# Designed miniproteins, single chains, part 7

Each design is a single chain, and the fold is of that chain. pLDDT is the mean over its residues in the fold that is shown.

## One batch from the design tools (miniprotein)

Design m213
Fold by ESMFold2-Fast:
Structure m213 (fold): chain A 79 residues (1-79)
Amino acid sequence: LEERARRIAEAVGRNLQVIADNEPDKKMSEALRKLIPEAQERTYRVVLELLRAGRDSDSLGLAATRVVSEAIKKAEEIA
């Protein structure tokens, strides 16, 4: 369970890093990068709870996608 949650959290971090690397606004890019550790930790906790509750892969994917979207919105508010 922990290994799968860790893997999904790392995927969220990679996704946010790609978004940040391709972001032309330096302030937005910097804000996104600063939020990566927080987003990975949040993904790990949420996904681990869902795995322990016996939720399916679709639920895990939706949770990860939501964390990415929330991180982008938070970066926009900070930037």
Scores: mean pLDDT 83

Design m214
Fold by ESMFold2-Fast:
Structure m214 (fold): chain A 100 residues (1-100)
Amino acid sequence: MTFEEVKERIVEAARRLGLEDVGISIANTLEALAKATPEEAVAGLRAIGDTVIRHVPPSLAPEVRAAAEKAAEIAKQDPKKGSMYAGERLAEVLERAAAA
């Protein structure tokens, strides 16, 4: 999946949840973190995870937290790969929340 496709999926799913502004913010932040230092990417991906947890059903919170932490670990070596991993997992979670 391309990074642009992931961003579009996040924004569309968030829009269906009434969270279009949050979705746009997450998508733009993921793009910025892909180009950031490893330290910035780690901190930013955890912050995105915390933001998503506030807006999804509590049943999905453990999955979001696990995805954000795994993305942060990947970002220590490769910010772009960490950001892509986070984007794909968060798109899946938001799509499931929007389809419920």
Scores: mean pLDDT 86

Design m215
Fold by ESMFold2-Fast:
Structure m215 (fold): chain A 80 residues (1-80)
Amino acid sequence: SKQEEIEKLKEEILEIASKHMNEEDLEKLKKLLEQLMNAKTMEEIGKLAREIMKLIADNMSREDAEKIEELLKKLLELLS
């Protein structure tokens, strides 16, 4: 189902992030992903996606960040 696919993408993002981020930043990422799931407008979705991408870029290599960006893109397609 669409919901199962969304949950799997969130789990994959958090799995990669957990290898590169401390507990505080990982909790921030979890909160941003939760806010993204509850976003009501495309403007809110865009803002949250940018905040997530910035947090990711600040915490890991370009190669690992690009993998999360790809997963985030798939998640955003399911939320639209």
Scores: mean pLDDT 85

Design m216
Fold by ESMFold2-Fast:
Structure m216 (fold): chain A 80 residues (1-80)
Amino acid sequence: SFEEEAKKLLEKIKEKIIKLAKENLSEEQTKKVEKIVEEEVKRVIDEIERGASKSKMSSLVVGAALRGIGEILDAILAEK
C-alpha cells in the first residue's frame, strides 16, 4: 500500500539523515539531530495512520526530510 511505502521511505530518510549527521557533526550535535528526526518521523507516521490522503502523505514525507536536513544545516552553522 502507499501508506506502507511512505512509512518505509520515512525510515530510510531517518537512517540517511542520522548517518549524515554522524559523519559530519560532533557527538552532541548528532544526538540532538537524532532526537529531532526521530520525533518528527514519529509525528508524521501518526498523521499518516490517521488517514492522510496520498498527496498529504507525500507532503509529510518531504517535510520530514527537509526538517532533518535543516537541523543538520543549523548544527553546522551554529558556532560557539
Scores: mean pLDDT 81

Design m217
Fold by ESMFold2-Fast:
Structure m217 (fold): chain A 90 residues (1-90)
Amino acid sequence: AAARAAALRERAAALIAEEFEATVKYLMETYGLSEEEARELAERLARAYELGLEGLIARELEGDEARAAALLAEARALLAEVRRRLEEAA
């Protein structure tokens, strides 16, 4: 379980890093955000994806439903905040 969880975290980190600059550019072009604002929101999105993955690992690989629920709730709250800020910018 630990080795599989580590492999999933490494793969997710690589994908998040690969998509980060594309996300920054998309936010600037689509919502008219400054580079500073776009990077801040892209960092929050990356954190939400990381928390979501940790929640799935806790539930599916570790059987810790309580920890999974807490991590997924934190991820959802962060995504809701990002969405609110983007809706206000549009």
Scores: mean pLDDT 82

Design m218
Fold by ESMFold2-Fast:
Structure m218 (fold): chain A 86 residues (1-86)
Amino acid sequence: EKQELIDFFLRMIQSFRTLSEEDIKELRKALDENTVDEIREALRRIVANADEGLARMEAQTDALGGDRSKVDEARAFVDALREILE
């Protein structure tokens, strides 16, 4: 349901802080239109942007010899969101 998608997305913003201001503005527009399809479309675009950002973070973490645990957690969360959008 729509509320479940909203709650999941807000939890993602709070937990990972990975969303850009542009992505947040686009989601807010979709929420204002009050349709599940528009929310799903905005989330799909955010997931695509997050994939690129996470790939960059993964490469940087590996180059610095850092702990991947938080990046892997963020990746799993994005993958879970993608599954919900299908």
Scores: mean pLDDT 66

Design m219
Fold by ESMFold2-Fast:
Structure m219 (fold): chain A 71 residues (1-71)
Amino acid sequence: MSPFEEAVARLEALLARVEANLDAMSPEEARGLFEREASAIMAAVPAELRAEALAALGRAARRLEDLLAAK
């Protein structure tokens, strides 16, 4: 698996974890969890893939806000 595919898979797993625990978390707690974990995921991405990974991160962050808005 490429580092980009791994980063996307880790972001998807992170969103699934947030969604599964939405009722037990405040929006602030959910954003804090996402920020900490996403930062670690991005730190592992090589520089040449960072633009693609940042685009994937932006899409994941939007999906997080959609989940929080539905709460």
Scores: mean pLDDT 83

Design m220
Fold by ESMFold2-Fast:
Structure m220 (fold): chain A 99 residues (1-99)
Amino acid sequence: SLVAAMGRAVAEALREVGRELERAAREAGKPELAREIRERLERLAEEAAAARSEEELLAVIRRATRAIFEAADEIGLPAARAAGLVLRIVAAAVDAELA
């Protein structure tokens, strides 16, 4: 289904974003934060892949947006970087819908 394709695309994007934020946290000397980021974004990716409706998928994207901004702030990354990472997730969903 379209929702399943979008959910899988969002899950892949969340895992990629999670790896980038985990790396940034480790480079900032925050290995515990890196672990928390990896676990939080992996759970969100699993929820996105399992979404059965557009409403469920949008709820995951909203929670992911908050998680990304919180992680970026704790790492010390600028808000513009966090916004860019969120846009990549939205773009993945849109690209899957248009395919």
Scores: mean pLDDT 90

Design m221
Fold by ESMFold2-Fast:
Structure m221 (fold): chain A 57 residues (1-57)
Amino acid sequence: MVDKLKAEIDKLDRDIGWLRDQLARETDPDLRAALTDGIRDLEERRKKVREQLKKAE
């Protein structure tokens, strides 16, 4: 279980990084808002997975 949670955090870190790179290049305000919301949702998920990992260890 711990290895799966670590793999999920690694994937979330990559996905967040990719969205942050897209946000840095995006000039459309509607798309910037959507990217910002996506980053926020992934960061919240990452926080929950980290809490699960702490409980599993």
Scores: mean pLDDT 82

Design m222
Fold by ESMFold2-Fast:
Structure m222 (fold): chain A 89 residues (1-89)
Amino acid sequence: KEDEETRKVLKELLDKLYEARKKIFKPDAEQLEEAEKMYEELKKEIEKITFQQVRDEFYSSEGLRLNTVQEFRDFLESQFEKQLEKIKK
């Protein structure tokens, strides 16, 4: 159940990033096709992700211990706004 919730959170973030990128960058046909291929590859990789892998990665990269999928969701939602501002710059 936690793995399924983790994958759902990651897919929701990926969808938000993909749509934001399309609106902000207004990519040409070649860039859009490449982005769509990358998006599909990332979705396939998300299906392999477990909550334990996310916990381990966050601890190693951010020094952050995640106890629940909700903490991960809250972190990603917070970071989405920050990344959206970077993309606009």
Scores: mean pLDDT 72

Design m223
Fold by ESMFold2-Fast:
Structure m223 (fold): chain A 75 residues (1-75)
Amino acid sequence: MDPSERALLATKLAHVLLKVAKNQEEIDIASRAAAYAYQGKFEEARKLLSRLKEVNPDDEAYEQAEKLIEEIKKL
């Protein structure tokens, strides 16, 4: 496990999700999803991703987020 590479990918995931977040609750969901992915809690991260997607649909952003989660999972 490379902590630097994992941190970089988790930061990119947070950045993607924060672009779709429109209020403090959504910012908290986005930040927690990225933190769970960094911790290896991928199911918890995906549940938060699904919640955010229901309130703020953005197919491109969530496709990028899933790709980043899979990249973190491979580390």
Scores: mean pLDDT 83

Design m224
Fold by ESMFold2-Fast:
Structure m224 (fold): chain A 65 residues (1-65)
Amino acid sequence: SSARATLETVGAKLGLSPEEALAMGRAMTGGATPEENRAAARRLMDEYGLSEDDVTRLGAAGALL
């Protein structure tokens, strides 16, 4: 699936397994509020050097899987 392919591609860029990349995507979408989800996404962008496109793709995969 496209979601699985996203986890493999973005995970590889970060040195993470697809399972670790999925956990990252879920962390960006699993917060109690939209504000918490945006804050989580911003922290991951700053910490790992993720682009806005990478964050969008990981978040979508986390929501689907």
Scores: mean pLDDT 77

Design m225
Fold by ESMFold2-Fast:
Structure m225 (fold): chain A 113 residues (1-113)
Amino acid sequence: MLPPREVEFELPADPALRYGIEVEELSETTARVVATLEFPDGRRVTVTLTVTAETADEARLLGVEVAARILAAAGAQDSLEAAYRAAVEELRRAEERLRREGVGFESRVEAEE
């Protein structure tokens, strides 16, 4: 029996911020990760990541790591525009890193007022 894989990452500590990460396995090598950050006034930033790696487990772990970094960066901002900008910048860094590792990566960022 293999123990469950643990992933540790920093997330926004402010309890007034609501955040979630949803993970869906699309194939044996591809996973979709949806990360949402909601401010107390109902404004939100949603990030959708599709990651293709050697295994679905690796794709999920990479996607969750990227999503957590985006949520942490966006959640540190005090405006929806700044949060969106932070999310886009973290995605750009993640895309550059994952492409160097030979990982397939597709992303989408949405801001909702």
Scores: mean pLDDT 74

Design m226
Fold by ESMFold2-Fast:
Structure m226 (fold): chain A 89 residues (1-89)
Amino acid sequence: DPEEARELRELFNERLEENEEALKKVKTSEEAIQYTIDLIIELIKEGHLGAALTLATLLQEKGVIPQEVVDLIEAGKTDEALALLKQLK
């Protein structure tokens, strides 16, 4: 449902602002990075690919994850994306 996906995106946008501030404060913190990677994995497994893509793009822009992860999520290659994300833990 596009409306449920939109509401989830709005909720995640507020959480992304909080996570972005946390990542700015502790840019090199492995805990913040690990937490965000785990959240992306959970979102992919739940089928919330839009929210997962938004978080993956944020980490990629910060140089934390490779562009290939973002590309795989966009392509719907969820198993390959999950395999790469798990290797980053």
Scores: mean pLDDT 73

Design m227
Fold by ESMFold2-Fast:
Structure m227 (fold): chain A 89 residues (1-89)
Amino acid sequence: SLLAEVRERQAALAARLAGVPEEALAEAEREMEAEAQAVLEEMKPLVEKAKEALAAGDKKAAEEYLRKVAELMLAAAERFTERALALHA
């Protein structure tokens, strides 16, 4: 399922961040604040379309929109992880 795929990929990212100090995580969060906001804005219309599809009973279309949302979130999380690791190095 999409949820299982997201959970596995999130767990892998969390494992990569194991041992990264809080100051490096906070610095990465500060540096990437504008990018995080841009990702949230990109996700908004996709979430709305997913809600509309679910209301219409179109589970397949809803799943496609939710998958796009998940990929945007995971890509952003991967970039954050890479930046935090770089700041820790």
Scores: mean pLDDT 86

Design m228
Fold by ESMFold2-Fast:
Structure m228 (fold): chain A 87 residues (1-87)
Amino acid sequence: SDGVGKIIKDMLDNIGFAHSVGDEVAEKNYRLGLLEVSTTMIESGLATKEEAIEAIKKAVSETTFNVDVIREVGEEAIEHIRSLPEP
């Protein structure tokens, strides 16, 4: 029901999977995709900055594989969201 949370979780899962198989190009593309999707959701009014940050924190907390990488990616995405101008 929370489309925002599902999108963010799916993106983080894709990053973790790409990292686990050593696909550096896919990992980079999914990381950039997470930043782009987060920007688009906020600019289009689908999510507030606070909702997007909460969804990232929740998805990171639910991760049991590649935890250090997913935590780093989550911190990067949160910092990116905080730096965005008001829509």
Scores: mean pLDDT 83

Design m229
Fold by ESMFold2-Fast:
Structure m229 (fold): chain A 97 residues (1-97)
Amino acid sequence: GALELAKQAVEDGEAGVELGEEALAHPDESTLGDGIAAALRGIGGIIGGEQALRLVKENGENKEAIELAKKGIELGERGVRLGMEAVRVLAARGAPP
């Protein structure tokens, strides 16, 4: 249902933010993989949250599902931004001397 998708979207978004923040805090050879993982988890939060909002529109309003879906989308967008920034930091740093 919508609530279960919204809860999963929050979990995916939170994971994306955590992975992206870790990648930016400690840029190294793993940063590309961690940044990509953050972006993918963030996308999961966005897609899951949007799908939960669609189900709410089809089956009637659930305030908890709406609030969690919006939170999942916001966290997912942050995860994507942080993950892509980590990828950019690695690209800009180049090979260390």
Scores: mean pLDDT 82

Design m230
Fold by ESMFold2-Fast:
Structure m230 (fold): chain A 83 residues (1-83)
Amino acid sequence: MAERLREEGEELIEVGEELIRLAEAAKAQGLDEIPLTPEELEELNRRSGLNLPAGLTPEEAERIGEELIRRGRELIEEAERLE
């Protein structure tokens, strides 16, 4: 059980960090939306368990990324408390 929670938490942190990096890159280039293909969006949704919409703004991606990192850290802390 603890290992599963840790793996889930680590995956959420990775997806969250990826969204933040995409948001930063989009802002640096003056883009209105983060550069995600439909296939990349589907993969991020599969990995996060979320239903992220197409056309995420950098601000939305950054907010969601921060939430995923926070949730992932909570899962890892929960896993450590169980061990």
Scores: mean pLDDT 81

Design m231
Fold by ESMFold2-Fast:
Structure m231 (fold): chain A 61 residues (1-61)
Amino acid sequence: TGIEKAIEYIKNTESDPSLQGVYLVAVAEFYGVPVDKEALRRIRTQEGFNAAAAEILAKAK
């Protein structure tokens, strides 16, 4: 699985947390991880993105 690499790519290429949240929705959908898509689209901080990314990685096991 490339989900960890996909999340790392978001972190390295996008600095806007709100756009990072939108990209997390696409990553979660592609890897079949169940998420609250609306909550991810409301991310506005780096801390919020980091917390959501960690939760997605935990669920992808």
Scores: mean pLDDT 80

Design m232
Fold by ESMFold2-Fast:
Structure m232 (fold): chain A 87 residues (1-87)
Amino acid sequence: SMKDKLIAEIETILDEFAKLADTPEAREKKAEAVELLKQLSEEDAREILKGLKKLKAMVDANPDDRKTLSMWALSTFLKEIKELLAE
C-alpha cells in the first residue's frame, strides 16, 4: 500500500540516523519510533516523511556534526510522533 511505502522510507531514514549516531540510545529511540509508525494514518505518514527528509538534508549538509545532529533528529522525531499520536 502507499502507507507501507511511506513507512518504509521513514524507517530507512531513521535507520541511517541511528547508524550515524552509533549509540545504544539512538538504536532504542529508532526501535521505539518504528513501532509508533504503525499507528500513523497515511496522511500523517506523508507529512512526517516530508519533515524527516528536511532533517536528513540538514544532516547531509553538515558532515562534521552529523553524529550529534542524527541523535538530535531521532530525539526530535520521537517526541513529535508521540505528541501527534497523543491527540
Scores: mean pLDDT 84

Design m233
Fold by ESMFold2-Fast:
Structure m233 (fold): chain A 89 residues (1-89)
Amino acid sequence: DDQKKVDEVVELFERALELYREAVRAYQNGDIDLFKEYAALAEKAWEEADKLIEELRKEGKEEAVEETERRITELLNEAAQKEREELLR
């Protein structure tokens, strides 16, 4: 099920972004051990997402890859908007 793989990739990417934010916060607070823990979890999530994207590409499922890229772009835009809103408060 291509849609299931697309959903899994988007979910893993969203989780990786959240974990990277937590890693940055830990680093800013001087907690290097917590930074390393969150960074490792984010890398694992991204590795799993990359594997699924690679599988879709090998199967020639270009439409599913394009849908994944579109949804990831939307997530990045939403994240950037939230960051701007926090800066303006």
Scores: mean pLDDT 80

Design m234
Fold by ESMFold2-Fast:
Structure m234 (fold): chain A 90 residues (1-90)
Amino acid sequence: DPVEEDRERLLALFDEILDELGKAGLPQERLEELREMFRNGHPDALPSLVDALLELGREDLFKELLKTLLGLSEEEAERAIESYKNRPKL
């Protein structure tokens, strides 16, 4: 099932990213909050993960996430990251 294979691949990527964020110094409490948000399908799960990646300077992992989720090229992912960093705050 392609949908199930894509889901398992995304979950594995999320787990790898969360482990790397923990190694980079993200507090355990915030890591557990992110894991719970993804488990519960919270709409803010992806924005919260992205904010954590940017806070820790892990734009490389954000790039890999965009390439996996949206099928973006390297250059498209870099432009998307820059746009996200400069997004209007509501």
Scores: mean pLDDT 75

Design m235
Fold by ESMFold2-Fast:
Structure m235 (fold): chain A 81 residues (1-81)
Amino acid sequence: SMEHEELRRRILAAIAARVGPATFARIAAALDQLDVESLLTLVQQGVLSVEGLQAMLGLTGPVGREVAALILAEIRRHLAR
């Protein structure tokens, strides 16, 4: 949907400077495969953590944690609108 496409674009824009092209492409592909409505529900219910999102997207290390936190922040911002 347009709403999911806009959120995807915002997420990818937020992380673009933080990750290399291969990681960027992998995250983009993973976001295309996720049920975005379920993801939004988990964030709204307060049950999706930074660590949980890292596990879902295969994001490891300090950069992976930063990227997961940025993604979670964009989802929260989307829900606040």
Scores: mean pLDDT 80

Design m236
Fold by ESMFold2-Fast:
Structure m236 (fold): chain A 80 residues (1-80)
Amino acid sequence: SDSEREQRNRDVMDLLVALAEAHRRGDEEMAQRLLALLRQLTGGQIPLSDENLLAVAEDVADSFSPEQRRAHVERALQLL
């Protein structure tokens, strides 16, 4: 349904922001967990390397305020 697609899109956004923040703080273990979940939720359909996906995640995170990024990270951690 459209509702399920919208929730998946929100989850993907939350995971991208959380991935960028984990990478920025050097939390490689958390970054790998978030990356694996992101690939699982997208069915492997993101045709990007880990390096390129991290770059996309950083660009997405930079579009948000620090307060918005914290909210995205908190929601992403609920998916782990």
Scores: mean pLDDT 84

Design m237
Fold by ESMFold2-Fast:
Structure m237 (fold): chain A 62 residues (1-62)
Amino acid sequence: MSVNDLLAKAKEYYEKKEYDKAAKVLEELKKQDPENEQINLQLAYLYEQNKEYDKALEIYEK
């Protein structure tokens, strides 16, 4: 699967308010491209929506 396919899947889960599933897809993308700022920021935002503030803060510190 391409990065764009996984980003589209994460967006679909987000629009359905399935934030846990959206975060898992973005976590997989981060493993493939750990320095991608756009993926990291979207993942941090989803962690905030899930109230996982510790995980969101870890991403913002980078």
Scores: mean pLDDT 76

Design m238
Fold by ESMFold2-Fast:
Parts: C-alpha cells; sequence; structure tokens
Structure m238 (fold): chain A 84 residues (1-84)
C-alpha cells in the first residue's frame, strides 16, 4: 500500500521536511551534542517564526550545515530578535 505521511519535527528554511540532518552534520564534523543543541534552537524558533525571522532562521540553518558557525550564530541571533 501507499506509505503513510510522516510528520517530522523539523523543517528546512523553505518549509520542506528535513531529511538526514545527522548525515550532513557528520560530513561537516559537528558533534552530536552540538547537533542536539542546534536542533532544540531551531525547533524553538520554528514554533514562533515570523516571515522575517523565517528568512534569517533559514540562513542560520544553511550556514550551520555548511560548517560556517560564525554566520549561523549571527543569523540565529537575528531570528531570535525578530521573534520578539
Amino acid sequence: GPPPPPAPPRFDPFGNPVLSPLEQAREVGISLSTLLRFSERVNRLLERATPESWDHLGRAVEAFLRGDRETAEREFRRAEELNK
């Protein structure tokens, strides 16, 4: 029969389900503890994202998965500010 539609807890910056985040983190050399902290931060921001904060959150996720932690932190801070 057809596969059931899963409801993943995370979405990418374009609103699509995030697939294999552990694999991307491993390629970049991100530790499991850092990935879990990042996941919690993303989930918290997604719950109350505005259109403006969504753009910055998306940039933060992309930068983090590329190993650009400086850009990721800057964009996360901006998204958190815009969620207020």
Scores: mean pLDDT 67

Design m239
Fold by ESMFold2-Fast:
Parts: sequence; C-alpha cells; structure tokens
Structure m239 (fold): chain A 60 residues (1-60)
Amino acid sequence: NLKEHLQSLLDNATDLSQLSKLKLQAIIDNWSIETENEFEKLVNATSDPEVQKMYEIVKK
C-alpha cells in the first residue's frame, strides 16, 4: 500500500525539512484513487528533490 509506506517513511524521516514533511503530509491527508493513479506526476510537480527521493524508495 503506497500511502501506508509513504506515511511510514515520513514518520521515520529525520533529515527531511519541515516544509518537505508538510508537503508530503498534505499529499497523504488528501489521498484518493486519483492521487494513487497520478502520484508520480504529483511528486514530480512539487520540484522538491527530497520528496522525489522518498517516492523512489517507496515505489521500489
């Protein structure tokens, strides 16, 4: 479950900025079927390399 893995990584992330954590938490809090299908596009749209790196870990 992509949402659950992302939440777990976010909860254990010590090096993420508060802004990057807030951006990721907002995506998780607004999770839907559309978000699940378009998640890669949403992550790329943030232009945040920390967020993109976490997505790379989660999708593996």
Scores: mean pLDDT 71

Design m240
Fold by ESMFold2-Fast:
Structure m240 (fold): chain A 73 residues (1-73)
Amino acid sequence: VRLTPLEAAAFAAVAAIQSRTGKPVTPEEVAKRLGISVSTARQALDRLVERGLLEAVKEGDETLYRLAPNPPP
């Protein structure tokens, strides 16, 4: 699957943060890591969810993102 530079950077940021924390990642964390706006981070993360590379997890009023789980058996 071909990623744009922004999508590739966002995916790498999620992977790096999740490997350290073991938790889903906020758009704010990705935005801070990449030096971009939160809205731009959300757009990139949502595209990665559409591509099946990430999944969205709803936590209260915020949507968090994590690496896609293994396919169900």
Scores: mean pLDDT 78

Design m241
Fold by ESMFold2-Fast:
Structure m241 (fold): chain A 91 residues (1-91)
Amino acid sequence: MEKTIEELRELEEELERLAREKGSREEAEEALRRLEELAKKLPDEKIKEKMLKMIEELRELLETEPVRRFLVLASAVVGAIILHLEVKLLL
């Protein structure tokens, strides 16, 4: 769990940086791919299902919205997932 949370934090920081620095669609697609790989490693099936549903929504946003909007929303989604995982570890 700890390694997955660390990788999610790194991805959140990368997405935030890309949003500020006008990251490309190619960089956004790579970030989304990394998010999918991390979701598959989650041991909690309910959190995994929720994360995969959010990833599907992000894929649609990447196709229909400007890349910057995708990057901002993806960063927020990753942040929310990290918070949920951290809360579960405290309980």
Scores: mean pLDDT 78

Design m242
Fold by ESMFold2-Fast:
Structure m242 (fold): chain A 61 residues (1-61)
Amino acid sequence: MAATERVAQAIREGKAEEAERLVRDHGLTPEQVAEALNLSRDAVTPEHAEALGRAMREVAA
């Protein structure tokens, strides 16, 4: 919950690099990243979604 909310807040603040760092540092699952994107859907851009998708693939690889 807390990590997902931090990612959503970073997206709202336009801090894509911080959002990517949080995903990697906390090892967030696809479901948790999807929840963060849903919580920030009013602020998320295609660039944010793509960057978070890349970070998740790096964590899983």
Scores: mean pLDDT 75

Design m243
Fold by ESMFold2-Fast:
Structure m243 (fold): chain A 75 residues (1-75)
Amino acid sequence: SHVDTVAAVLDSLGEQLPPEMKPEFDALKEQLIAQVQTVNRAQGEQLLGETIRKVVELQKEVDPSKTIPVFVLDK
């Protein structure tokens, strides 16, 4: 259940990233999905938040003029 929620949020986030970030994002996504399967819901949500922060920082390095809409965290 919480794994499905994490996967849905990551899929939505991935759609907003430029193609050049997709390999790094896909690697982080697979790592996070593997981790959240072994932890409880609260820990999974914390790991998701940490991964989103890493992706936002990477996106800023690729194109600092653009920002990922953080409202995806509310969905």
Scores: mean pLDDT 70

Design m244
Fold by ESMFold2-Fast:
Structure m244 (fold): chain A 78 residues (1-78)
Amino acid sequence: SAEEYLERGKKLLEEGKYLEAVKAFQNAIIEDPNLAEAYYLAGLAFKKLGQDVLAESYFEKAIELDPNLEKAKKALEE
């Protein structure tokens, strides 16, 4: 399920396994394409990988899907 992939990705992100975290979040997005949280967390993982432009795109998509997702808006300001 999208929730299981999201939780797995969060654990991988916490463990510093950024590429594996991205793959888990992409699987969450495949299961639920409107899951703003998965785009936001994938953006964080891409930023950790030094992929800043890609990270910004994912934060923008998260905000598009959920305009009230303040943490994604803050990520774009940093």
Scores: mean pLDDT 89

Design m245
Fold by ESMFold2-Fast:
Structure m245 (fold): chain A 123 residues (1-123)
Amino acid sequence: MNAEGEEGLRRAAEGAGSVPGLEGRAEGNTVVLTSKGDEKAAEGIAAGAAIAGSTPGATGRAEGNTATLTAGSTAAGAGGVGAGVGAATATAGGAAGEEGKKAALEGARRAGEGGRRAAEAAA
């Protein structure tokens, strides 16, 4: 992973950490998302891991309240991790009511589409 890509992942993790009930941390080419005991946030981080794991050059793993998203050296892998972090963030924020739920569903769908398009662009 390039240093610039690692800085991008660090910023994405900081964005996730700004949402109540969600923490984000970046470790090199890996983003770790942790829910603070909310079932919806835990479901969101699992969905984020699945989005990353569906992208060539990225892996995603969810275990309990923690999801680990790792990018390889490809732009597609970095895009998949970014999309996964975005989906998790949107899902955690969506607990705030009906408007928040709609925003979370749209965010998750767009993140999945973005990750898929990034993977196709890298081919």
Scores: mean pLDDT 66

Design m246
Fold by ESMFold2-Fast:
Structure m246 (fold): chain A 84 residues (1-84)
Amino acid sequence: SSMVKVSESVAAILSTFSPEEQELVLEVLKILEERGITSEADQLLAVVGAGMLAKGLSPDEAVATLDVSEERKERLREALEEVL
């Protein structure tokens, strides 16, 4: 199993998710980490985005709800698409 380094805030939020939702979040985080994206802000966006996918939203719908730069939206959208 792959391990990713997560912040305390990310770990706390993940503890409230189902095992299946946790696996989805960790896969998104792994994709971002492989691309050199390791900030806590980007990890929190991955948790939010993966949570939206678990609720049946598309990657485009998930990133459209976020008040962040277009660069951050695109990076997250690509990672979310890779886990589907």
Scores: mean pLDDT 80

Design m247
Fold by ESMFold2-Fast:
Structure m247 (fold): chain A 66 residues (1-66)
Amino acid sequence: SLADKMAAEIAEASLRAANGDRADAVEAAKQIQGIIEEAKKNPEIYSRVLQAASDAQYAAGKLRAE
């Protein structure tokens, strides 16, 4: 459930970045990075969250986290 929740949040943030302006894209990138950092605390879900983030960034074509 936690992994699914994080994946859903990443997908929503990526959609906002794709359809919003530059400020929306920046905020979405920060949100996604925050989710990834939190997922690192839970090794059992980390790979699933990373996969979701990678897929979302690829689909959006605009999310490059620093």
Scores: mean pLDDT 71

